# Ledger of designs, part 45: designed miniproteins, single chains, continued (2)

Each design is a single chain, and the fold is of that chain. pLDDT is the mean over its residues in the fold that is shown.

## One batch from the design tools (miniprotein)

Design m5540
Fold by ESMFold2-Fast:
Structure m5540 (fold): chain A 90 residues (1-90)
Amino acid sequence: MGEDSRRKVLEVAERNGLSDEFVQIMLENLISWGGLDPETQERLRALSKEQIAELFAEVMGVISDSNAEGVPDEELQRRIRELILRFLEE
């Protein structure tokens, strides 16, 4: 389920190159979807374009799976935030 969304995002990034505009769109979506605080936003902005694309692909997988489960928006936001925080802990 999430694999198709993840693969599609990575293929789009590879095909178009990681443009600054595309990376900015990914960052804005991650910040919005995760309900991220300013400190976490700064940590995301410090990631490489490749790391941002990888994280975005993983988040798209979580969104796809959560939509299939019918989870409420608050639970989806929590799952996205937890994934982002775990990615940043590495």
Scores: mean pLDDT 75

Design m5541
Fold by ESMFold2-Fast:
Structure m5541 (fold): chain A 110 residues (1-110)
Amino acid sequence: MREEAERAAEEATKRSLDLVDKAAQGDQNALNDLLTKGQDASRQVSKLMPQLTPEEQQFVRRLGEKAREKVLKHAESQKSLSDTQKYMAAVSAGNMAEAAAAQAILQQRK
């Protein structure tokens, strides 16, 4: 269970990093895609989190925090991105990691 949730969060983080790299190269569509996926993930987290135990909720939030930190650090190295774009990318990555981890936990229950 935990290992599958960690893998799902890691895969979501890798997708976020790829979109940040494309956005840094001037691909506005990549930035818009990342922000849209982040918003969709945030809605999904709101639906899934109440279905998790308190311990699972804490674990999912910890994975989201790790994803935000990793993506923010990577984005900070990209001189072409604004501070707002870096922050929004990190938030979107955290939401995507939390959604992926929560889904993985719920899928393993049955």
Scores: mean pLDDT 85

Design m5542
Fold by ESMFold2-Fast:
Structure m5542 (fold): chain A 85 residues (1-85)
Amino acid sequence: MVTIKLDSDAVIPIGTEVTLKVGDKEAKGRVVEVSDPFIENGKVVRYVKIELLEPLDVKVGDKVTLEHPALGLRVPGTVIEVKEI
């Protein structure tokens, strides 16, 4: 499980398959939880929890891009929690 702080108010539905990109690496994931939007430093942000469907080496503080290819969404974010299973 990876929790990401998205720098966006974009609505990514629970159950959506997404691609998580970190540097030159990418992995498919599924959105399992989405927070309500809130304001941080004058920007709208959301927390999104993603179940990784493929292996991806990520750590807290990594800059990521969350993509939904079918909807053409590409949202920047930051990893705030990594829980290994």
Scores: mean pLDDT 78

Design m5543
Fold by ESMFold2-Fast:
Structure m5543 (fold): chain A 63 residues (1-63)
Amino acid sequence: SDEEIRRRIGEAMRKAGGPPLGGGGSRLRFLSYAQTPVGRKVIEEVAKELGLSPEELFQLLLD
């Protein structure tokens, strides 16, 4: 489920030193973060840990 994927993303983000995603996070929060150079790097790292492309990770967060 998307909730389980989001939980794994949150764990991977914490491990990579990204910002805390809180209980649910909003799509807007992820969109804003992804627009920063550092956010793009962290998203790439998280996607790699989960076996996803950055675009696939982004789409999962928008679902």
Scores: mean pLDDT 66

Design m5544
Fold by ESMFold2-Fast:
Structure m5544 (fold): chain A 88 residues (1-88)
Amino acid sequence: MEEASRLAGEAVNAGPEATDKAAELMAQKAGLSREQGDAGVNAGVAGYATGNPEEGIRLAAERSGLTIDQARKAVEGAYEGAKEVGGA
């Protein structure tokens, strides 16, 4: 979870391309739509900005209409996806 928050922040810092890629991979891995993935990444970024990954997950769930469990899995999927893509 700490690393997931860090990756969400790193994706934002890397710019829109990295954020879009993370959202796409999150949606693909978690079985979400692109729109839901986008909202999840955006909420994860907000959580990173506050330095509290738990708040990011909560905000993602509330904003996207996901359960806390779904938001957590989406963040985990984004982490795995970013790890595979960012390994270059």
Scores: mean pLDDT 60

Design m5545
Fold by ESMFold2-Fast:
Structure m5545 (fold): chain A 68 residues (1-68)
Amino acid sequence: MSPEEIEEEKKEKEVLKLLAEAVARLRTASPQEADALIAELARRLGELGESEEQIANAVRMLRDYRAA
């Protein structure tokens, strides 16, 4: 339980917030708008300092959620 755990938790919560907002928007968005929204979110996650793997994971989660 290093101090780095706190930083990771804080960032994780931020990512979850963005994902929750994206999910809510995807619910009312058209398929084309959904694709654009997911792309925008990927860029924002990168700006927050998320790793490439974290960004890819978030994008796939949203894609999967939309497909479900």
Scores: mean pLDDT 73

Design m5546
Fold by ESMFold2-Fast:
Structure m5546 (fold): chain A 73 residues (1-73)
Amino acid sequence: MPLTPEQKKKVVDKLVEEGLPETTAQQLVDLIDQGGGPVLTGEQADAMLALPGVGPEVLQRALELAKEEIERS
């Protein structure tokens, strides 16, 4: 289920607050949205982990935040 622009902004803003650059946070959230939400294939996870500054912990945090925004809708 695709994230709304407001949900994407909330996830991006939170990741930026936690130290991720805004451009990287935006790209990560867009890849999660394109992947159909917080459940990823290995190929989708690999693409996200290729982003500068994105490690497994940052990826898991972004997925958790995206899930919370979907559940609030």
Scores: mean pLDDT 75

Design m5547
Fold by ESMFold2-Fast:
Structure m5547 (fold): chain A 100 residues (1-100)
Amino acid sequence: SAEDEEIERLANEFVRHALQALHYERQGRYDEALAHAEEAARVAEELIEKAKKYKTPKHIKVLQGLVEFARELAGQITNPELRALFERVVERMEEAIREL
């Protein structure tokens, strides 16, 4: 469905930005890492909004997968500001899953 294609596209955008944040952080390019992390957080909020709107099992499963991904990624980040940002994303997604 269109809703399934949208959630998959947003999930892929989240993963892409999150991986770019880690990539730039590993290069010491913190401004670029932060910009990608902020975009990942923005996409995460869109994902949460769509999950709350549609409330399908697929939306819940995608959010659960992204929580696991974001927790693992946060554990690999050494910069405290970037780590805290991804930890907040995890908390926001987990809160949304509990409300669904």
Scores: mean pLDDT 89

Design m5548
Fold by ESMFold2-Fast:
Structure m5548 (fold): chain A 90 residues (1-90)
Amino acid sequence: MEEVKETIKEFEEIVEKYREEIEAHKEHLALLEEAIEKGKKTELPKLTDEQLKEIAEEVRRELEEVRRTEPELLGLAALHAKAYLEKLLE
């Protein structure tokens, strides 16, 4: 559990760093909002701490891939990843 919370804090720091840039990407923000709304309507199974840790590691790897391939979207990717992990912790 703590490792997942640490990952969420790491993503939050990225979001804060790219706050202005994220706001400039209005179209991507709209897509993120749509994804979050769709997620709210989807029932997710209750996950174990071990499963949450595995998912957090997978999400972190995906974010590193974004940093390598599409660094301009890193802030948006971190926002999406943070929201996803927070939803799983509920």
Scores: mean pLDDT 69

Design m5549
Fold by ESMFold2-Fast:
Structure m5549 (fold): chain A 71 residues (1-71)
Amino acid sequence: MKEFYEKIVEVVRELAPEVADDIEETIRLLYKEGASPEAIIDAVAGLVRSKLGPEKADEIERKLREAYEKL
């Protein structure tokens, strides 16, 4: 799970650096509360969608789901 957390932060910092700090904080809280990987991906995609729009959110969501499936 730590490897997946680090991968989410990496992808977001690469594709959407302007929201990366907010997303890292959100993931840290969700991870601490025991949220599922799917719930974390959905939360990240939702935050990106609200701040940067649906196209960027869809791109990030696809990459995160692909990374999770490889675990």
Scores: mean pLDDT 80

Design m5550
Fold by ESMFold2-Fast:
Formats: sequence, C-alpha cells, structure tokens
Structure m5550 (fold): chain A 72 residues (1-72)
Amino acid sequence: SAQDILKKYGIEVNEEQAKKIVDFVSSNPNASDEEILTFLQKVVGDEQFMKFLETTPLEEQRKLVEDLKSLS
C-alpha cells in the first residue's frame, strides 16, 4: 500500500492522505518526479516532507516515486 511504501521512507500518512496520493499518481501517469514530490509535500505537509528530503538521498527519493507509480 502507499502507507507501507511511505512509512519505509519515514513518512507517516493516514488512509485519506494515502488515497489522495494513489489517486493523483493513477490520474497523472505521465507526471514527472518533481510533480509527484510537489503533490506529496502538499498532502504530508512541509515539516514531514523537509525531514524526508534531509534524511533521504536523491536516488532513494527517485525510488519512492517509482514505487508510488507502481501502485497505478
């Protein structure tokens, strides 16, 4: 699930937030990594997203986007 994927990267989301992320990715199959990460920031909030950017190497950030896209 999106919750399980995000938790692996230290991002905690409720069921409603997870659904918003999955719905965005499935509705925008051609979205860039930047567009997906920007939407993710909007859903999870700045504090949690900035912590993710500080603790997660760029290669792992790309893997998160790939994993989220695989749910669609």
Scores: mean pLDDT 84

Design m5551
Fold by ESMFold2-Fast:
Structure m5551 (fold): chain A 60 residues (1-60)
Amino acid sequence: SPLDRYRAELERTRAEIAEVEKRLAQTKDPKEGAILQTVLGILRAGEAFLEDVIARLEAS
């Protein structure tokens, strides 16, 4: 179902966030850190979007 697909995408997005956070904590390169912070922001926006879509589908 679309709901199962979005739940799977949310789980994958959260796993990617965890990996980026781990890389960000380990990097000593300010340039890599800036890129990782930008990527993290994009991923968190995607997480919020997926949470909203899932909530809407569950309400329908």
Scores: mean pLDDT 90

Design m5552
Fold by ESMFold2-Fast:
Parts: sequence; structure tokens; C-alpha cells
Structure m5552 (fold): chain A 94 residues (1-94)
Amino acid sequence: SAFTEELRRLTLELVEIANRMEREGVTEEDVKRFEELAERAIALLERHGAPEELIALVRRLLEQFREAYRAGDEEAVLTYVLAMAYLLQELADA
């Protein structure tokens, strides 16, 4: 489905960001790209009529990511990028 294909595309882009962050460190460009992808995931889930609990989980991961970045916790930043990728992959495989 178009929904599943878009989720898989978002997952792949998130994995690419995570791999770049692990190799090169956290950059402002990758942070902005992650935020863009997370907001696109939220919009996609809303358009698909996903449960409010799933949308809330994605919003919580985005906020935790922002808090980690503000704290300079690069390991936590990477963890939240991977958590988002895993969540979207699980939704695509369901």
C-alpha cells in the first residue's frame, strides 16, 4: 500500500541518519532532517487514521530527541533516531 511504502521510505531515511550520526557525530543538518521526517511520520499516521496512542508515541520520541540534543547527549540522540526507525518499520511490517 502507499501507506506501507511511505513508512518504509521514512524508515530507510531514519536509518541513513542514524548511520551518519554513528560515523560522523550529530550535526545540526541531521537533527533538522530527523525533525522533518518525524513530523512527516506524524502527518502520515494522522492521514491514515492511526490510533492516538501511536501518534502520541511518535510525538514523545520527537520531544525526547529534542531534549537529548539540547543536553548534548549524542548517544541518547542516536538511540531516539533508531527507536523511531524501529517503530515505523514495525508499523510497515504489520
Scores: mean pLDDT 89

Design m5553
Fold by ESMFold2-Fast:
Structure m5553 (fold): chain A 62 residues (1-62)
Amino acid sequence: KKKEALKQLKDYSKELKQLVDEGRLTPEQAKQSVRNYAKYLEKKYGVKLPKKEIDELVKYAG
């Protein structure tokens, strides 16, 4: 569950980074989207994702 949620968050952060690189999304929007998606995944899977991992992916996306 937790590993599956983290994989989905990582895949999503990669998509957002690509959109930022293409100029289709701002870094700030990408960072916020990663944070929102992390909360969604925590709710969906009933897990708590490590704050450190979320922060790393937020930094990566923007």
Scores: mean pLDDT 83

Design m5554
Fold by ESMFold2-Fast:
Structure m5554 (fold): chain A 91 residues (1-91)
Amino acid sequence: SMVEEYKKIYGLTEEQIELGRELVELFARGSFEELYRYLKENKEKYPELYELAERYRAEIEALRAAGAPEEELTQLLLDYVEELIVELLKL
């Protein structure tokens, strides 16, 4: 199974793999805002993931308020995804 393959390749736990799937699905279906709400509701269980999301949410809101082009917002979201993957691997 994919879970067993990922455990062998990355040393990931089953919980880490399932959490990763849930977060990717939320991001793909509900945008950054839905992912942020999930992490806020689970901040006691995943405080580092929530802190990361809260930081990026503040930057996203600041860029939108400044009228930044969508390309800058897209780059910020890509930077978030990279840091999210790193934090997920640390769990």
Scores: mean pLDDT 74

Design m5555
Fold by ESMFold2-Fast:
Structure m5555 (fold): chain A 60 residues (1-60)
Amino acid sequence: MGADEPLTLTRAVLIVRAVHASAGRPLSVEEARERARELLAAGIKTVGEAIAALRAELAA
């Protein structure tokens, strides 16, 4: 999956789950779907932007 690929709900759910798991803070499927919807609602358009936003959130 490329950083420039458009962010869909399915891609966002997979990214949320992967990023949270790699940070040692795994989410349930329901929690990941809610976070994915929030990313899309915030106007995040690409996979790379979603990954960057989640990593910044988890580092804080």
Scores: mean pLDDT 80

Design m5556
Fold by ESMFold2-Fast:
Structure m5556 (fold): chain A 75 residues (1-75)
Amino acid sequence: MEDMEKILEEKKKEIEEAIEKGDLERANEVATEAMQAFGKMYKETGDPKYVELAKEFFQEASLKMQKARKEEAAK
C-alpha cells in the first residue's frame, strides 16, 4: 500500500509538470501508466483497494487535465 501511495505522488507530480508545460498528451500517458500498474497489482493480489486507488487517481488527473484544457480554450 505504501508503494502505491508513493507511485500516486510521483505520477501526480509528473502530470502537474506536464500540464504546466501544456503537454496534455504526456499527462494522459503518465495517468495511463499509473492505471496499468494498479491493474496489474489488482490482478496479482485481488485486493479491491487497488481498484479504488486507481479510480480516485484517474478521476483527479482527468479533472486537472479537463480544467487545464478548459482554461486554454477560454483564452
Scores: mean pLDDT 75

Design m5557
Fold by ESMFold2-Fast:
Formats: structure tokens, sequence, C-alpha cells
Structure m5557 (fold): chain A 85 residues (1-85)
């Protein structure tokens, strides 16, 4: 179920570094066309010296959008940003 996949995704993200969490959040925000999430992620990324998501994080973001849909993917992106804030 999408709920189980969302819980698993959040658990895996909680084990990531802040840098990886922000890279994933930016990649998700860009795939979703969510300018507010994109701006929030980029502002925090500047603090960590990160300029763009890695290919690994972009691939993970694409997989999450496919598996969870846009709303689930947005929730994952928000969770990742909140984990760093």
Amino acid sequence: SSEVLLRVAKHEISKMSPAEQLELALALAELLGDEELRARARKLMATYGITAPSERMRRMAASLVEKLGPEGAREVAEFAIESVE
C-alpha cells in the first residue's frame, strides 16, 4: 500500500545525511513543479554548500514519484526538509 511505502521512505530518509535529505527534497520539488518546496530546499542547501542533487538522489526522487504519486512524493519532500530545519 502507498501508506506502507510512505512510512518506509520516511524511515530510510531519516537515516540519510542532511545533505542527502536536501538533495532528495530539491529533486522531488523540481519533479513536482513545486516552487515553494524548491525555494525552501535551495535556501537550506546554500547553508550546507550544496548546489544540485546527485544522480543517485534524482533517481530515488523519480522512483518515489512513480510509487507514491505526487501527493506522497510531496509529503516525503516536506519530511526531508523538516528533518534538516
Scores: mean pLDDT 85

Design m5558
Fold by ESMFold2-Fast:
Structure m5558 (fold): chain A 89 residues (1-89)
Amino acid sequence: GEEYTKGASKGSGEAGKKAADEGKKRALEAGEKQGSKAAGKAGSGAGIGGATLGTSGRLTGEEAMKFSRDSTLRSGGGEEVGEEAGRGT
């Protein structure tokens, strides 16, 4: 009936929110229960990495290019910076 469409529409919006909330809850439970690398590392990496290098992305790109050019002429260069910061290094 017509109420089905109304229920489906409301269910769709709420299902989206519920899925996101349930996803968060499951990720938290999986991380705690199993010590999941994916859940724990995603949370820890996002928190620590984001706080440390949130705004460095753009500046790092140009600096990395300049540094790699200069470094290559001297010794060949290498990757020593964290994977989240050192896209070009």
Scores: mean pLDDT 45

Design m5559
Fold by ESMFold2-Fast:
Structure m5559 (fold): chain A 64 residues (1-64)
Amino acid sequence: MKAASPEEIREAVEKLMDRNNGKLTMEDLQKLAEELNADISLVLLAAMEVAKERGLDPFKAIEL
């Protein structure tokens, strides 16, 4: 199975987080994973990392 690159996943997460004012739901992450043909775990890791870089608590920025 050919998945999106880590860089593509990260960029997509950053765009989505900008649209949602720094908040992401599990539904948002799952949809993004399907669109990028990526593993949900990789998308979740990227989302947590982006949230942390923005000074947010990843567990509060990402609603599971």
Scores: mean pLDDT 76

Design m5560
Fold by ESMFold2-Fast:
Structure m5560 (fold): chain A 107 residues (1-107)
Amino acid sequence: SNREIAERLARLLRELFPELSEEEVELFRRVVEEALRRGESVGEALLEAVVEVARRLYERALEQGVITEEEAEAGVRAVRESTRRFLENLELNPHPAAAEIARILAA
């Protein structure tokens, strides 16, 4: 189900990025589930969810006055590009979570 795929991807995200808060991981899970309900591929849903988490983190930094709007926009673009490269190179990534993501994408 879409919920089971989203929960599995959220668990793998936490393994790759243990510094993320429970709130950030739950946001990721919700965005993945919603994207899958709209008929997006697992890869598209994962990219959208990572970018949304990044956007929320940069919005918080903007509200705190620690970065500019231009820096926030550049940061979100950099996360989108890095995530796209990560997805393109999943088979070359030695991390066990990357292999599991590749299996979910192939199913």
Scores: mean pLDDT 86

Design m5561
Fold by ESMFold2-Fast:
Structure m5561 (fold): chain A 90 residues (1-90)
Amino acid sequence: EEEALKKAEEIIKELIDKLKEDPSLQSVAEALEEKFEEIKKTSKSAKEFIERIIYELKILKDALLKAGENKGAKLVEEAIKKLEKLLEEI
C-alpha cells in the first residue's frame, strides 16, 4: 500500500511538472496540485486515493478537450492509464 501511494504521487507530480511547462496550463496545474493534496489528506487507503485521483483526472481530461487543450488532455490521459495499471496491482 505505501509503495502504491508513493508511485501514485510520483505519477501525479510528473503530470503537474509537464503541465507547468505550458504557460496556458499553469492555472490548471496549480488547481490539480491543490486537489491532489486535499484527496491525499482525506483518503483512508491507497486504493481510495488512486480511485479518487483517476475520477478527478477524467473530469480534467474532458474539460481540457472542450477547451481545445489537446496536448494537456493527452498528458492527463497518459497519467490516468498509469494510475489504472497501478490500481490493478492493489
Scores: mean pLDDT 84

Design m5562
Fold by ESMFold2-Fast:
Structure m5562 (fold): chain A 92 residues (1-92)
Amino acid sequence: SFIEAMEQTYADLTAALADREVSREAAQQALAQAQQLTDYLSQIAPNPELLARLQELLDRARQAIANGDYATAYAAAQAVIRTVELLGRTNL
């Protein structure tokens, strides 16, 4: 499922970024893009379960930024972005 793929992507990205420094700017830009894509998806193809899980990852990203954990925030935001992009590819 897209939810399982998204959680796996988040886990994989968190592991890949564990030894890397991610800037606050990079994390904030990724979060802004992920939020914009999620907002767009909610207007064109509302799926309550998927949207709830996307919002959970966006909330984790916001909390991670607040805590100075930019790598985790970036991983969560990128998992959302990749999930929304996969939805677009599947419908084309």
Scores: mean pLDDT 83

Design m5563
Fold by ESMFold2-Fast:
Structure m5563 (fold): chain A 76 residues (1-76)
Amino acid sequence: MPSNQQVADSLRQQSELSRSRGDTVSADAAQRAADLLSQGQSPEQAVQQVAQSLADLPEADRNRALHAIGQALGDA
């Protein structure tokens, strides 16, 4: 099992990749998830809080951001 720090580092890498592609929504979502993990939340709790914060966004933007987070979790 990766540590919360390893998951947070993977999320920060995903945030940088998304930002380099001009996808600020996915970049901000991944960065927020990393910050929540660094504050001691579990990956599941961090993902749930980020998903809730994306609820008011268009479905395409929300799904893209959640996919980016999922990829970071899988890469850790």
Scores: mean pLDDT 80

Design m5564
Fold by ESMFold2-Fast:
Structure m5564 (fold): chain A 96 residues (1-96)
Amino acid sequence: MKRLKKLDKDTIEVALEVARALSQLPEVETLFVFPDLENGEVDIVARAKPGVSPEELRQAVEEALKKLGIKPEDYEIEAREDGSIVVRLKNVKKKK
């Protein structure tokens, strides 16, 4: 039987809130959300608008995550050669 990890409800809720916030950034043209059921993570890929540098996009994404109160240990950011930014959300728990 294939074992899939269930995404925690809090991780899904945080991922949707992050995706919504990133979609509102003037630097972001498109967002893709990929649930990683094998690792229990959510990957969010943000693509820059024409003329936005990867560094500008990364800074805008990091600031948005900071405003949402996402802890640095709960995510990973990767900048790719195509100018996209990947945010990997790991086991994020809702702050009670």
Scores: mean pLDDT 74

Design m5565
Fold by ESMFold2-Fast:
Structure m5565 (fold): chain A 67 residues (1-67)
Amino acid sequence: SPATREVILLEAEIGVYEIGIYIAKKLGDEKKYKEYLEKIKQLVERISKLDPSKTEQLQARLQSLQE
């Protein structure tokens, strides 16, 4: 379905920002860390509206990125 394809693409986008967070944390770049974390929060909210069954997994994933 169109919604399933959108969810797959949005989850891939989260993966890109997770790499960005990893690099930002290693470099102590708080500005980039906060920017990428905010982007992931917006993506998690969007995916949760499209597929509520993914909410718990995505919230756990988001929590693991916060210090």
Scores: mean pLDDT 87

Design m5566
Fold by ESMFold2-Fast:
Structure m5566 (fold): chain A 56 residues (1-56)
Amino acid sequence: SKEDALRVAEAARYALETGDEAVGRAATHEAQKLGLVGPDARTAEEALEGAERAIA
């Protein structure tokens, strides 16, 4: 859903701003579960891009 994608985008932005690797990994895992990114995604940047694509 858009709400789930927005949550992932917020978590990914937080991880990128703060360098919090645990939050970044959690955002990437959630993005994969929601189908916002493929199983090969590894970074918070990829999670953010996938989530923003789903919100737009």
Scores: mean pLDDT 84

Design m5567
Fold by ESMFold2-Fast:
Structure m5567 (fold): chain A 81 residues (1-81)
Amino acid sequence: MKETNEKISEIFREASEKSKHNPRVQKLLEEASRYAEEGNWREMAVKTTAAALVAIGDGDDKSVAEILKAMKEINKIEKES
């Protein structure tokens, strides 16, 4: 559980760093990373969804791609755990 939380938190940290061109998306992904570290999957999902909607609204295809990549990697970890 703790190791899984740390892996998922790291995925969101990487996505946040790759989204630093969009401070609103970066902040939401940083919040998702924190909630993942806490094991609060519901709030993590809320923040991830908010980040995706902000990126879409801003026309930020790069951030949308990074968020989708992060979500795919997280789904793989959850299904293997």
Scores: mean pLDDT 82

Design m5568
Fold by ESMFold2-Fast:
Structure m5568 (fold): chain A 75 residues (1-75)
Amino acid sequence: MSKEEAAEIALKEAEGEVKAVVLDQDGVYRVVIRSEEEVYFVYVDSKTGEVLSLDKMTIEEALKKLPGLKKYLEP
C-alpha cells in the first residue's frame, strides 16, 4: 500500500494532522499524528493495512522521548 493509504487508516484511529509517515524495513508504516494536546504513533502493516499498535502521549513527552521528531511536530 501507499503512505497516503497508511495515513488514511491511521486517521481513522486518531484525530489530528499527519506530520510524518515512515516505512520501516519490516514493511511497517509509522504514522505520526499531532492533535491539539497529544501525539499518536500508529503502526500500520504495509501489506495488509492492519493497525498493529497505537501509542498516545503528550506533545511534551513526544519531544522529550524522541528529539528527532521536533522537525515533524513543529507548526
Scores: mean pLDDT 77

Design m5569
Fold by ESMFold2-Fast:
Structure m5569 (fold): chain A 62 residues (1-62)
Amino acid sequence: MTAEEAEKAGKSAVEAAKAGDAAAGRTGIHQLRQMAETADTEEAKEAAEKGVEEAEKALSSL
């Protein structure tokens, strides 16, 4: 997994949470956490972790 793939997944999770789709947002967060654990590079891991933080903040705003 590349940093670009992690960033796209993060944006998708944030957009779902902002749209009020809590289920899709939570699923995206779960996938991002798995991406962080299995990341091929440090950059991909950091991108996935950032995506989790931003998606959780967006979900908390619902």
Scores: mean pLDDT 79

Design m5570
Fold by ESMFold2-Fast:
Structure m5570 (fold): chain A 85 residues (1-85)
Amino acid sequence: SDEEAFEEALKRVAEALREAGGTEEQIEEAVELLREIAKLVGLKKAAELGYAAAESIRLAKEDGAKNVPEKAIEGLREELEYLKE
């Protein structure tokens, strides 16, 4: 279901952020941003965005990028603001 896909996407984002050194507060913010995105675009599209975000976080960590959790949260904030238009 779309609900199951969305909850799985949230778990993957949380895991990717935790593995990248994200704090529990950062993980909670990312989850809340994805829930707000889901209100605008629906659970299916929000799940797709969440899966893409989790993969981007994982790849950025593997590439040795700095401030990966901070950049991921900023990306989600920018997506939410874009979608509010």
Scores: mean pLDDT 89

Design m5571
Fold by ESMFold2-Fast:
Structure m5571 (fold): chain A 74 residues (1-74)
Amino acid sequence: SSFKTPQAEQAFKQGQEAFAQGNYEEAVTAYEQALVLDPSIKEAALGALRSNLMLGKITEEEFNQKKEKLLAEA
C-alpha cells in the first residue's frame, strides 16, 4: 500500500469521489485531510491542486508549476 494509514487512504478516496462528482470544495477538504495524515501522497497533493484549479482559486500556470514540483519530489 502507498498509504501510511487506512485513514489517509480513506480520505484520499473520498477526495477522488468528490472530484468525480464535481464537488471540488469537498474534494479539497478530503485531499488535505489525506495529506495531514500522510504528507507523502503525491496524488492527494495533485488532487487538491486540480480541485483548486477547477474552483478558479489558482491559475493554470500556477497549477502547472506546482504539479512539476510535486512530480520532481523524491
Scores: mean pLDDT 83

Design m5572
Fold by ESMFold2-Fast:
Structure m5572 (fold): chain A 75 residues (1-75)
Amino acid sequence: AIKKVVLSVKGMTCARCVHSIESVVKSLGAQSAKVEMSGKAEIVYDPNKTSADAIVAAINDMGFQAEIVEEELAE
């Protein structure tokens, strides 16, 4: 089954930062990523390819502070 994770990301202040995060999470095997400058990120991923923890770690490695707010099954 495909999962959706909602993240809170702090330290993101530019539009290019949004696109960089979306590119990184897609490279990890996410199906889709919707990142907003408000710090909200909605990511749909295959648990066989990546995990919410891996996605959070990648965003934190970019210099931001990401936290899991919600996880659920995606349609």
Scores: mean pLDDT 76

Design m5573
Fold by ESMFold2-Fast:
Structure m5573 (fold): chain A 93 residues (1-93)
Amino acid sequence: SLLDLLEEYLRRAREAEPEEPASVEELTGLILRMIGELLTIKLLVEKGAPRSEIEKAIRELGEAAVELMRRAPELRPLVERIFEEVREILESL
């Protein structure tokens, strides 16, 4: 399910091993990508888009979240909030 896919990415983000700290520019890019994909998921759900399009947006969100956790684990509360917002959007289906 879409919720199972979302939960798998949240688990991967939580388990991400710390790497070298990212620059402010790199962190900003990852945060903006996550926000962009959150808004994309909301729009796709509202318009009744095909499951495959929603899955693609969840994967893009998840990949950005995992990378953000590797580079800035202190931003975990932001990642958790974004994933909770996506969960609520998907549960509205």
Scores: mean pLDDT 88

Design m5574
Fold by ESMFold2-Fast:
Structure m5574 (fold): chain A 89 residues (1-89)
Amino acid sequence: MEEPGVLRLQILVALVAQEMGQALSAASQAVLDARRATLTPQEKELIRLLLELIEKGKLTEDLEKQITELIVNNQLEKAIELLKEALKK
């Protein structure tokens, strides 16, 4: 059985890729759009902060690695806090 944190990471990565304008099939887009409607407030904030950091070129390799580990371990609140601090820098 797949660990919940790993599944969450896979979904969040796919949603970030969609927001970055990567070409997806109509079926894949429909599935991700449906999942987007069911996102928790923490998942929505995490995606928003990741996209903003990518746009501003502030997402470092070390930060990306730390965020990935936190998401896999279901520590979304800590991941969000770390991303907010990186944006305030």
Scores: mean pLDDT 70

